Designed miniproteins, single chains. Designs and how they scored, part 58

Each design is a single chain, and the fold is of that chain. pLDDT is the mean over its residues in the fold that is shown.

## One batch from the design tools (miniprotein)

Design m1998
Fold by ESMFold2-Fast:
Structure m1998 (fold): chain A 80 residues (1-80)
Amino acid sequence: MKSKKELRRELVLEGASVTLLYLSLKLKGIPIPEEILARIDEANRRENKIFLDPNAPVEEIEEVIELYREIRAELEKVLA
């Protein structure tokens, strides 16, 4: 079982991974599908709410981590 602090750290790392892939695609001029951009915006909004709320439920943190992982997998397919 991970502590809430460890989950928040994992959330930051997963979000950073998505950001790095997004920047790589932008630097290469590769178009990112609007559906993926919308999901990145959703994940970023939910992550911001988690960091502003010390009582954010563990389940919400885990859901946003999984959302970033799904987004990352889709971005990796676009990069290929």
Scores: mean pLDDT 85

Design m1999
Fold by ESMFold2-Fast:
Structure m1999 (fold): chain A 94 residues (1-94)
Amino acid sequence: MTDEELLEEIKAAIPESNTIDRKLAEFILSDPEVREFLKKHKDVPPVYLIDLGLLELKKRGYTVEEIAELAGVSPETVERRLKDAERIAKGLGL
């Protein structure tokens, strides 16, 4: 999977009305190491790759406040999405 293919698959999985997840996806995909991590998870549905990407950012030392500022969303939004991401990852056996 190329960087362009990964970006296209994630964009196709996010409705245009979901501006929050689109902003988060743009920031997640700006990190080359996170992109390489996501490419290894080929069996995960594209809709959940944002959730895995958020968890990987946290694992790599990003704070809620840093993710919020860099993605252009509120810290409360990032905290809520991280909790959702943890539930999704657990459901996927990850």
Scores: mean pLDDT 79

Design m2000
Fold by ESMFold2-Fast:
Structure m2000 (fold): chain A 66 residues (1-66)
Amino acid sequence: MREEAIREIMEKAGLSEEKAESLLEGAITLIQAFGEEVAIQYLMTEGKLDEETARFIVEKAKELLK
């Protein structure tokens, strides 16, 4: 569920709900348009997240796309 994914991202990364939702939405969009690796790179560069957290968000986005 989207709300659970946002909560887990907030806890994992120490982000606000608004920021977690924004990054999750961006990851979903980028996975659909360009693929998983581009989404990871975006989260690390623009989101200023480490690779582990970026991959975690991408996995949550992939779960929501099913």
Scores: mean pLDDT 82

Design m2001
Fold by ESMFold2-Fast:
Structure m2001 (fold): chain A 66 residues (1-66)
Amino acid sequence: SKEELVKKALAKLEAMQAYIAALKAQGLTPTVTYEESEEEVTVTISTPTERKEFVFKKEEIEAAQE
């Protein structure tokens, strides 16, 4: 359902924000880069020592914006 897509998008966003906040709390300066395809947006969070990718489906993003 649309409500489940919104919840899924928000949960991923919260996880990503928590990860960035945790890195900053450690004194790190994370770099955020975006790659967009027709169906997905990939957000890559990078530091000199680690990298993590968060993949959002465009349908999840659209549901969350409406």
Scores: mean pLDDT 80

Design m2002
Fold by ESMFold2-Fast:
Structure m2002 (fold): chain A 86 residues (1-86)
Amino acid sequence: MTAEERLKQILTDAIERAKSREPVPISEEARRLFEELVELLSRHYVPPEIEELIKELERLVKEGRLSDEEVFELVDRILEASRQST
């Protein structure tokens, strides 16, 4: 399994869980951390499929459909997957 396939799976899982969530207040810390993650991913080679998933997830974060804890866990998981991309 490639690093890109792992990243796609992580993003898809997060999106599916977020769609099932009620909107909740999100902290500025969580929003900023997610923005830093998007910038980090943009500095690597990202296939168009993953870019679309990132945009969808960004929209869900802005709608308050992820809690602070979920954003922190998601960032950690994506960073781990990114580290395996050489």
Scores: mean pLDDT 74

Design m2003
Fold by ESMFold2-Fast:
Structure m2003 (fold): chain A 100 residues (1-100)
Amino acid sequence: SEDEEVLRAWIALAEERPELVRELSAVQREFNNEMAKILASTKDPEEFKKEAEKVTEKTLARIRELMERADVPEEVTEMILRAFREGAEKLIEAGVKLLE
């Protein structure tokens, strides 16, 4: 399962790079807070989607930067970024639906 591969990658990172996992967790919390703020401040689903997509791209760039600085293999970095993007897309879809 792709989800099992992502979980194994996170376990390996937590064991080998605990500070990186702490920083990535902080980035996830910041992302969640920004998404909640956008959702609370807009009533237009299209405006929400545009702002949420901008925050998603900014967050993906930050995750990549942190992982590259920690010399994480590109394959692992791409796996984590893909999992984050999929989760973000589902959250955006849910937010759009909530505002419709």
Scores: mean pLDDT 88

Design m2004
Fold by ESMFold2-Fast:
Structure m2004 (fold): chain A 75 residues (1-75)
Amino acid sequence: GVARVLLGLEAPPSTNLAQIRDVVTSFGGSISAFEFDSVKQKYGALATVPAKDSEKAKEALKALGVNVTAEQPIS
């Protein structure tokens, strides 16, 4: 199988959530439903991307204003 990484994502409420999904899927990844945290005033999500492309995926997400809060290898 292809090695993957799990990414924790946070985005400000002004972010286009569809663009975040499109970036993740363009790398062959998947993303959870977005959940709004009213205390932090941010959207949160979990995404998985192929490990070989994880650095490029993180760079593309950061360009959209997304903060990558966690990264964990998965089998």
Scores: mean pLDDT 85

Design m2005
Fold by ESMFold2-Fast:
Structure m2005 (fold): chain A 65 residues (1-65)
Amino acid sequence: SMVDKLQAQFDAVMNSDDPNDKKIFQLDVMKGMVAMAYGVGMLSKAQYDALTSKIDAAIAQLKKQ
């Protein structure tokens, strides 16, 4: 499913050895992907809200490191 693909992509970014600035960039790109998937009806509102919140929390935490 689209949710599973986006979750797998999130996990791949967070588990990579990339520097934090690269992870933040990739997560910002993912926010665009999540918004597009919601816009074309591939995500429910609940799935969109959950993924966006998860990504925003991860970006905030990476910026503190």
Scores: mean pLDDT 88

Design m2006
Fold by ESMFold2-Fast:
Structure m2006 (fold): chain A 79 residues (1-79)
Amino acid sequence: DPSLQEVEQQLNEAIRLLDQAWDEPDPAAALRLVDRALALVNDVRSRLLAGRAPIPDSLVQLFKDIRERAEEVRRRVLE
């Protein structure tokens, strides 16, 4: 099972990728960064859902916030 510290590091990396995507002038490059961020979030979420420990509400909210941010970045890029 992933440690909470490893989970936090991967989620922070996803946030960093989304911040990078927001400032990326090339739409194709920006969308690749969004896809990488979402892949990290989905991998972490799947591992936690398969785990034995309960997922903290704060972490569930963070997953939602990151996914909403990813959709915001995608929408902005595709405009």
Scores: mean pLDDT 81

Design m2007
Fold by ESMFold2-Fast:
Structure m2007 (fold): chain A 105 residues (1-105)
Amino acid sequence: MLARVTVTLKPKRISATMAKLLAQILSKELQEKFGATEVTLHGSTGEVTSKNGEIVKNTLAAETELTRVDVIVPASQAEQAGRFAAELLEKRLGAEVTGIEIEPV
């Protein structure tokens, strides 16, 4: 069974280039540690989706505010994956995490 982990952020200004790099890093590390299949970074203007370090969708404007990160992961790994993603976002981006929610998919 898969779960969607939603990490909600206080809006954080980033470039599309940085968002793509962050999506690739998150999707690769979360796949290797927790078996995540997909990571999507949501900006105020569009989103970027990565699978196992590869960008599969990008609709971000050049400058955006990152508001949310969604991770698709095995339900048994969801809490650990969410915590890991939050810590990585705080460490690498200085983002403020305001919530983590887990939903079945």
Scores: mean pLDDT 87

Design m2008
Fold by ESMFold2-Fast:
Structure m2008 (fold): chain A 81 residues (1-81)
Amino acid sequence: AIDALRAQAAAAEATANDWKSTVASLEVAREAAKEYGERWQAVFDELNAQISYDDAVALAAQATATAAALRAQAAALEAAA
């Protein structure tokens, strides 16, 4: 059903947004480390130890692609109906 695909897409979008938020937090800490040095580098290192920047970026991209594919499927079914 179209509603099920839209619900799955919304869940994937929520997952993507959660990972994008994690990436943004890591980027803020990394930029602060460049300006303020050692203390903010420690914050970045602590966050990166919980989830690596590269893993967070990859997971955000995967969830975004999944959401887009599900949205496209829902739109195609709606157009065909």
Scores: mean pLDDT 80

Design m2009
Fold by ESMFold2-Fast:
Structure m2009 (fold): chain A 99 residues (1-99)
Amino acid sequence: MLEKLEELRKKLKEAIDNGDVVEAAAYFASIEVFLRTGKFLDIEKLKELIENGDFDAIREMLSELFDNPLFVDELLKAIKEILKDPNSPVMKYAKKLAE
C-alpha cells in the first residue's frame, strides 16, 4: 500500500513538471482519496472524465467512496482549480504533496 502511494506521488510530480494539468488533477485526487479512505480511484477513468469535463460523473465516482458531501465538493473544487490555474494555492499544495 505505501509503495502504491509513493508511485502516485512520483506520477503527480512528473505531471506537474510536464505541465500536464489533467494528469496532475487525477493523481492529486487519487492521493487525497487514499489518505482519507485507504481506497484507490480508477485513475484512467478519472482522467477520461476530467478530459470530457464530466464533473457530474466525477462527483458520482467520489460519492461512492465518501459519505461526506463537503469533502466531495472540496475535492471537485481542487480538481477544477488545478485545471484552470497552474499558480493556484491548490497547485502549490499538490506540488508539496508530491515531495
Scores: mean pLDDT 82

Design m2010
Fold by ESMFold2-Fast:
Structure m2010 (fold): chain A 60 residues (1-60)
Amino acid sequence: SPEERLQRGRQELLREASERYQKVWDEEEKTGDVEAGNKQILELQQETQERLRELREQGE
């Protein structure tokens, strides 16, 4: 069903985002470059929100 596809897509996007966030945090912990890490996290959050919105629109 469209709803099931949408929910699966959301979970997949969130899982991928979580893995990418973890990588950024790990790098930040090693380098101490908090500003670069914060910028990357913000960009990933914005991208994830846009992808989730696109999935909702496609689910129609």
Scores: mean pLDDT 79

Design m2011
Fold by ESMFold2-Fast:
Structure m2011 (fold): chain A 68 residues (1-68)
Amino acid sequence: SMEEARKEAMEEISKVTLELQKKLQEYNDLAKKNPSLKETADREKRKAVQEALDKISEIMKRYKEALA
């Protein structure tokens, strides 16, 4: 049903967003404690953001297909 598809999409997006926020916080905390790791942390944060965007795009694609 449309309601089930919407609920599934919202739950998946929420999980992706929460995991991203957690990773970004962990990398920021790591860089604060170990300045020599700042460049590595920044690179990993960029990767995490891109992976989250890709996952959200796939979730939205599946949601749109479920509505058709």
Scores: mean pLDDT 87

Design m2012
Fold by ESMFold2-Fast:
Structure m2012 (fold): chain A 103 residues (1-103)
Amino acid sequence: SAVEAALEEAVERAKAVVETLPEEEKARLAALAASGREEDLRAALEELVRRLEEAGLLDEAELLRLAAEGHLLARAGAPDSELEEVARRIRELAARYAARRAA
């Protein structure tokens, strides 16, 4: 689907950006992501999004931010209405991204 393709592309571009970072920074991000604490996961996400934005990957940064927010809302047991709103935003952004890439 367009959503799956867009998220997969965003993840691959994020991996490429992370690989350009010093080993110390990669280790720090990995430790935050592995902690299981919501605050650490949010800190790792905010850093990753900032790095993507600095690399000019604005659509990829927004897709990953929305996907992570949806994941955190699901973990917190948020109402289906909130999950559906995030999913709608992801679909809209992914469709625009796919259309732009196909042109």
Scores: mean pLDDT 80

Design m2013
Fold by ESMFold2-Fast:
Structure m2013 (fold): chain A 75 residues (1-75)
Amino acid sequence: KKVKVIFPDGEVKEFDISTVEAAIALLLDLQGLAIERGKEFELINVETGKKITSLDELLALPDNSTLELVFRPPK
């Protein structure tokens, strides 16, 4: 299955998250981008407005779900 991620600049990228390994790779890539910016990241389900806070939530998403990537200052 695939998810679409809307980046802060409006770019949309598709990611395959059919496996635990692929889902972890996505989260690590996004964390790397956040670290490079000195920020934290959030993934928000566009349909529900809820944050994706766990690997299980990411894996439970329907096929072709759309997520918004947001960078926030660390607390």
Scores: mean pLDDT 77

Design m2014
Fold by ESMFold2-Fast:
Structure m2014 (fold): chain A 74 residues (1-74)
Amino acid sequence: MDAILARAEALRAELLATMREAGVADAVIEQREADFQAILELMRTLSEAEAREFLARLEKLVAGLIAHLRQQAA
């Protein structure tokens, strides 16, 4: 479980850093940080198998958001 939560926290850090680099407004970044905190809390209530499946979907979503932000910044 700890490794799954650590990976989710790393995804949060990468997304928030990319948003800051792309010039996203502080208020939007704060809301995304709060959203991610709620996601991490939810993941702590799941079984390891459920958390692993959730993480896989979260990785795909975050990768798509980062790609979109990088495209808009270019």
Scores: mean pLDDT 82

Design m2015
Fold by ESMFold2-Fast:
Structure m2015 (fold): chain A 93 residues (1-93)
Amino acid sequence: SMLERIKKIVELAKKDPEKGAEEAARYLREHRVSPGEAATIALALVQAMYDAGYSLEEAKELGERLAEATPEHRESVKAGIEDGIKLLEEREK
C-alpha cells in the first residue's frame, strides 16, 4: 500500500536522508504511480527530513535530486517538495 511505502521512506529518511531518497526514487521508477502519489511521497520525504532536524535547504536539495533521478515524475516530485517546504515554513510562524 502507499501508506506502508510512505512509512518506510519516512523511517529511512529520518535515519539516512540519502537512503530515504533512494528508496523513494526506486519506488517511483519500478511502480505505476499517479502524479498525486509521487507528490505525496516527495512531501513526506521533506517533512521527515525536517522532523529529523535537517534544514529546509537540505530537504529542498535532496528533493531536487530525487526529481532529477525520476524524470517521469519530475514535475510532480518538484510540486510535492514545494508544498512540503511551504507547509513547514508556515508551521515556523
Scores: mean pLDDT 83

Design m2016
Fold by ESMFold2-Fast:
Structure m2016 (fold): chain A 71 residues (1-71)
Amino acid sequence: MSKEELEREIEDAFRRMMLAVARLMPKDEAIADLQQQIEAIKKKIEEEGATPELEKRLKWYEDVIAELERE
């Protein structure tokens, strides 16, 4: 319970921060930057193996991109 609530709060804080930063630049450039970060995480997964932490970070970036694309 508390662990799940804490993880949700961290995810929400990350999303709000990333969206705030992304809104300071053109949408296409923000999406391109986030996609580069996703590629870096995917490469790390290929080199070091998939961990719950890396998969969680990948999901966070994908969620931010999906939210930006809806606007």
Scores: mean pLDDT 77

Design m2017
Fold by ESMFold2-Fast:
Structure m2017 (fold): chain A 93 residues (1-93)
Amino acid sequence: MEAARRIAEAVREILLEELLRAGVPEEEARAAAERAGRRVREALEAHAETVTPGQAAEIAGLAVEEELRRLGAPEEVILEAVRRAEAAAREVL
């Protein structure tokens, strides 16, 4: 429960920072960050007894990638944000 919350919060913060830096309006950036965080939390809580650090990293990375691709972010930005999200997930677990 606590790990899922911490990873979801890290995903929200990383995505919000990257979107605001890219010039996305604050309301849209916050909405995207909230969607990604919710998705990560729900996925991790559904598999809390069995999720591995690698699986948690993949879930976090995919959530960030989906929101950035939807907004047309450059591949370089997507790859760096995914790397940050995956690292944060592994650090929590």
Scores: mean pLDDT 83

Design m2018
Fold by ESMFold2-Fast:
Structure m2018 (fold): chain A 62 residues (1-62)
Amino acid sequence: MSSELKEEYEKKILQAIGRRDRAAADEYIEALKKELEKIEGKEVAEQYKNSLTTFADSILSS
């Protein structure tokens, strides 16, 4: 189910952000986007990616 998939990837993204690993965070965000494109479509996947990328930027770029 897409909710379980989102939770799994969000956990990995948050762990990467927590250790300030931008590359790993970006890889997990892209992987989640690709999986969501298959399940919920490109529009939803793109919006989710943008939200997570903005969140990562706000923490890791400061």
Scores: mean pLDDT 80

Design m2019
Fold by ESMFold2-Fast:
Structure m2019 (fold): chain A 87 residues (1-87)
Amino acid sequence: SLEEEAEEIIEELKEKIRELERLRAQSTDPAVRQELSHLIALARHAIEELKELMEKGELTEKDIKGARELLKQIDEQIARLKAQMEA
């Protein structure tokens, strides 16, 4: 169901938040820390939106697709920032 897909995405977003928080704790670069904080906020906002849509019974396939695209974008940004932190 769409609700089951949303719950799986929420758990994946929570995992990404944990990784982002770990990276932020390891970074001494204020600019990198700011980008990581922005990604954490973005992921948290997505979780809140999915939960609200589920509670209202307004969840659509478009919302699921958007959340999956966001997960992909977060993964790409994590890879980029990790490379920057090791440079």
Scores: mean pLDDT 88

Design m2020
Fold by ESMFold2-Fast:
Structure m2020 (fold): chain A 73 residues (1-73)
Amino acid sequence: AKQQQLDQTTQQISQQVADQVQVGDDDTLEQIRQRSLQTAEQIGEQLKKQGADPQIVDQALQQLKDRADAGLA
């Protein structure tokens, strides 16, 4: 159950980040990474306000940060 909730929350945040963050030709990888992580944190805060499990949201945000730092697609 917790793994499915974590996977769903991670996918939900990733999809909303992709919808909100546009990648432009003039954007550096650093700028894209920073904007994506900032947007993910804002989405996570909104999910917590809507009654999402804070531990699951925090774990999902940590997974996204770890992937961004590793440069994994």
Scores: mean pLDDT 75

Design m2021
Fold by ESMFold2-Fast:
Structure m2021 (fold): chain A 57 residues (1-57)
Amino acid sequence: SKAFEIANNSGSAPVAMSKIYDLYKKGEISREEAIEAVRTLNDGYARVLDDLIDREE
């Protein structure tokens, strides 16, 4: 998964979340994949991303 690759190679959780969110907005990954990838970095950021997607749908 490209999202998990970004998460694994990132030195910053906010930067990784931003890149993963961009992939989701482009339709390259599912919501589930985006949330799970961010969750490997931090549960708090995963909740923020889930909330952002909910608000922009």
Scores: mean pLDDT 81

Design m2022
Fold by ESMFold2-Fast:
Structure m2022 (fold): chain A 64 residues (1-64)
Amino acid sequence: SEELEQVKKEIEEAEKRLDETVKKYFDAINKYGEDSPEVKKLRDEYMAIQKKLVELNKEYEKLK
């Protein structure tokens, strides 16, 4: 179904964003320090993407 393919695409895009955010997160720790606002922002973004991926995977399982 078109819905299943759309959810698959959203999962792939979210997984790519998660990987990029993890790389930025460790880079920011090295540049700004663990307690920096830059690191906190990336941590919040990482958590938001993980939550979105859990939701998308639940949607994917319902459409199977």
Scores: mean pLDDT 85

Design m2023
Fold by ESMFold2-Fast:
Structure m2023 (fold): chain A 70 residues (1-70)
Amino acid sequence: MSEEQKEAALEVFRKAASQVLSEEELERAIKELEKAKTKEELLNIARDWLSQVYSPVTVEALVHELEKIL
């Protein structure tokens, strides 16, 4: 996973999550995602956070968009 791909994925996540997560929750999620060393780890962290606020169908659609970037 390149730094550029990771930064692009974090931007997509931020746009989706900022509508449903508080500023504090979003900051925690971004910090966890930044610690991810692999594509799989990043996608699993994103799925965990998104599943708290979105339906399973929406979560998988958003994770698929992140997977296209990574």
Scores: mean pLDDT 81

Design m2024
Fold by ESMFold2-Fast:
Structure m2024 (fold): chain A 68 residues (1-68)
Amino acid sequence: MKKGITISEDLSMKELLDLKDKGFDYLTIDLESIIKKLYEKTGHDPETLKKQYLDDIKASGLELDLVG
């Protein structure tokens, strides 16, 4: 049975890897909400932040389920 977790916060690569190590198979995220928070912290272009964040999730080995 696949194990998932819903995330509403911007997670670091270490936090993503920790979830994978704990036996989570996938993340359910509100991508728009996370990118808004990243934009507020960094001031970087939202489309660039979106691409970088999705690349980080892919690199962690977690499957992604998007809400929104």
Scores: mean pLDDT 77

Design m2025
Fold by ESMFold2-Fast:
Structure m2025 (fold): chain A 89 residues (1-89)
Amino acid sequence: SMKKKEEELKEKALEGLRKIIAGEPNPLSPEESKEIEEYIEKNGELEAYQLLAEALLGREVKTEEDREEVEELLLELRRKRLEARRAAE
């Protein structure tokens, strides 16, 4: 069913994001990563935000306080990514 496939893709995306955030190796194959990217592209920016937000919080975003925490975590993630890119140069 389409619903089951969407739930499986969301779970894979959340697992991959959580491991990357934790500094662990990405558990996803290149093929699985491509499927998730295609899913996000098809469902739009809101779905991408929700997946990233849930991975960062470890729970569903429901309140204004949850949204504020996500924004702080996104800023920290961006800072870490920029530092990693500079170190790789």
Scores: mean pLDDT 71

Design m2026
Fold by ESMFold2-Fast:
Structure m2026 (fold): chain A 89 residues (1-89)
Amino acid sequence: SEEEKLEKARRLAEALRQLVDYYSDQLTPEQKAELDRLIEEVENAETPEQAIEGLRKAVDALEKALGDNITARIQVEAIRRQLEEIEKE
């Protein structure tokens, strides 16, 4: 359902927020602020489409910021895979 899809997206945003917080020392203040803004966009989304758009932007931004960190790349890829599964519902 649309409600279940939105809830899955919000849970994924929580996972992404934890990842951003864990890697905060590797982010510039500007990157951290942008990621916090994008994650808040997902948390405030009223539709699955809005949440998915916000998640896509946040995942892309985090991947760009942490691309040289192999462990972070694996964690971001896992989130991207879950996002793709939500998009297919």
Scores: mean pLDDT 86

Design m2027
Fold by ESMFold2-Fast:
Structure m2027 (fold): chain A 85 residues (1-85)
Amino acid sequence: SMKAKEAGERARKEIEKLAKELNSKRETRGLGLSKEEFEELVEKLKEEAAREAEELVLRGESVEKAVEEAVEKAKKKIEELMKEK
């Protein structure tokens, strides 16, 4: 589905925006990761969010809701990583 691909691409862009915001606010320090490890994490989160958004659209969700749900799932993963002391 073209809509599923669109949702995946939008989810990737939203994760990219989140990564830039975290980096600009210096919140990446809470992750305990190197710059390279953070970049690898971002790429994995982009792939997971794109896949989740595509699956949701294929199950009948709107593109907007699918992207929002996939992005929120990625945010929860980041928060969980930041809780590791």
Scores: mean pLDDT 78

Design m2028
Fold by ESMFold2-Fast:
Structure m2028 (fold): chain A 61 residues (1-61)
Amino acid sequence: SVEEELEKLREEARRAAEAGRVGEARRLMHQAIDLMQKAGVPDEEIQAFAREMEAWVEAAE
C-alpha cells in the first residue's frame, strides 16, 4: 500500500541521515514526497513531512 511504502521510505531516509549519508537521505525524502503527491496527500502535509525530514538531514550534517 502507499502507506506501507511511505513508512519504508521514511525509515530508510532516517537511517541514511543517522549514518551521515545525507545525499541518500535527501533522495529517499524526495522519492517519498513524489509518492505522496501522486497519492493525493494534501500539500500542507507534504510540506510538514519535508520539513521534518530536512531537520533529520540537517542534524546529520
Scores: mean pLDDT 79

Design m2029
Fold by ESMFold2-Fast:
Structure m2029 (fold): chain A 61 residues (1-61)
Amino acid sequence: TLRDGLRKGGFAASKTAMNGGSPEESAQAGRDAFREASGRDADVEVTPLPTGAHVRVRPAP
């Protein structure tokens, strides 16, 4: 479902960033998880922060 995609995409991106992944690697992990869970594509943006990362996940049109 779309809800599962948002949850899994956000989690995958955040976990990858917290484990030292690049913003690009984290965004890709989020897109892959979103597609696996929802069957749809997503736009994922990851912004590194001093205490973590800001992750934005949006369903692609």
Scores: mean pLDDT 78

Design m2030
Fold by ESMFold2-Fast:
Structure m2030 (fold): chain A 75 residues (1-75)
Amino acid sequence: SDILLKLYKGEVEELSEEELEEFTENLMKDFKIKNLKEFLERKEIILGSIRGMVKTDEQAEKLFEKILEILKKKE
């Protein structure tokens, strides 16, 4: 996936809004998360998973924040 390749290269900022939305929907499905509240309740597990996909902790935090913004827009 182009998304995973961008994450591996540390190109979190290069992800389009469409790619971020796709990644967010897949993440929610994989973790069985229904809403923002459940996402925040699983923050530690989600961040741990993201850290395995990205180059640095800073990139993991940036990706998590971008996902959070997408979920907030759906409220």
Scores: mean pLDDT 82

Design m2031
Fold by ESMFold2-Fast:
Structure m2031 (fold): chain A 86 residues (1-86)
Amino acid sequence: MMEEVLEKIREILRKAGASEEAVEEAVRRAKDALESIPNPRAAKLLSAADAYALAEKELGKEKAREVGRELSRALGVPFEDIERVA
């Protein structure tokens, strides 16, 4: 379960054109959230929001929205919630 979530985050960010540094930072943050946050939905939402924010910083808003929609589909969290938390 955890490895599946982490791999989806890697795939989505790499496909969008994020640097390996940004990809591994997003994965590190997601792993920390999934290990420390007891609510799995909250952990996935925070993980998606962190990845979205990293994508926006490196690739701009349009690419971040693409990343956010793919993360929403992959992790089962609403896109609107990802944007709100990020």
Scores: mean pLDDT 84

Design m2032
Fold by ESMFold2-Fast:
Structure m2032 (fold): chain A 68 residues (1-68)
Amino acid sequence: MSFEEALEKALKLLDEEMKLVEEGKLSWEEAMQRIADWIESDESLSEEQKEEILNEVLRRALARLRAA
């Protein structure tokens, strides 16, 4: 999977997991862990690419919480 494809899928997963957090079905910490586990399971990405995706996901998750 390409870096750009992995980033797009991670951001889609973030949107889905954050909806569960907003519905009270999942904690923020559980949502972030699920996304991290998914990214870390991708064998086609370098560790540097995984870190970059995780940092972008975290930044967007925090921005979403501040906007709510």
Scores: mean pLDDT 79

Design m2033
Fold by ESMFold2-Fast:
Structure m2033 (fold): chain A 73 residues (1-73)
Amino acid sequence: VEKVNLEFGPEDTARDVTEAMLKAAEESKGPIEINLTVTAESEELAEAIKEEALAVLKSEKKVSKVNVTIKKA
C-alpha cells in the first residue's frame, strides 16, 4: 500500500483537501493510505475537512485509509 502525505495550511479550503486526495488516488496505480496534516483556523473548518476526507474515503476504492491530524492556526 502506497503512503501519501498531504499538508494544508489555514488558507486552504476543504475543497483543496478533497481535490488533493482525489489527485493522489488518480496518480496511484494501487491502494493508498493518506496522511493529512491540516492547520485550521476554526473548529468548524476542521470538522468540514474531516467530513470531506471521510467522503473521499467512502467514494474512492483506491483510498484504503485516511489519517487526519488537525493543528490550530
Scores: mean pLDDT 78

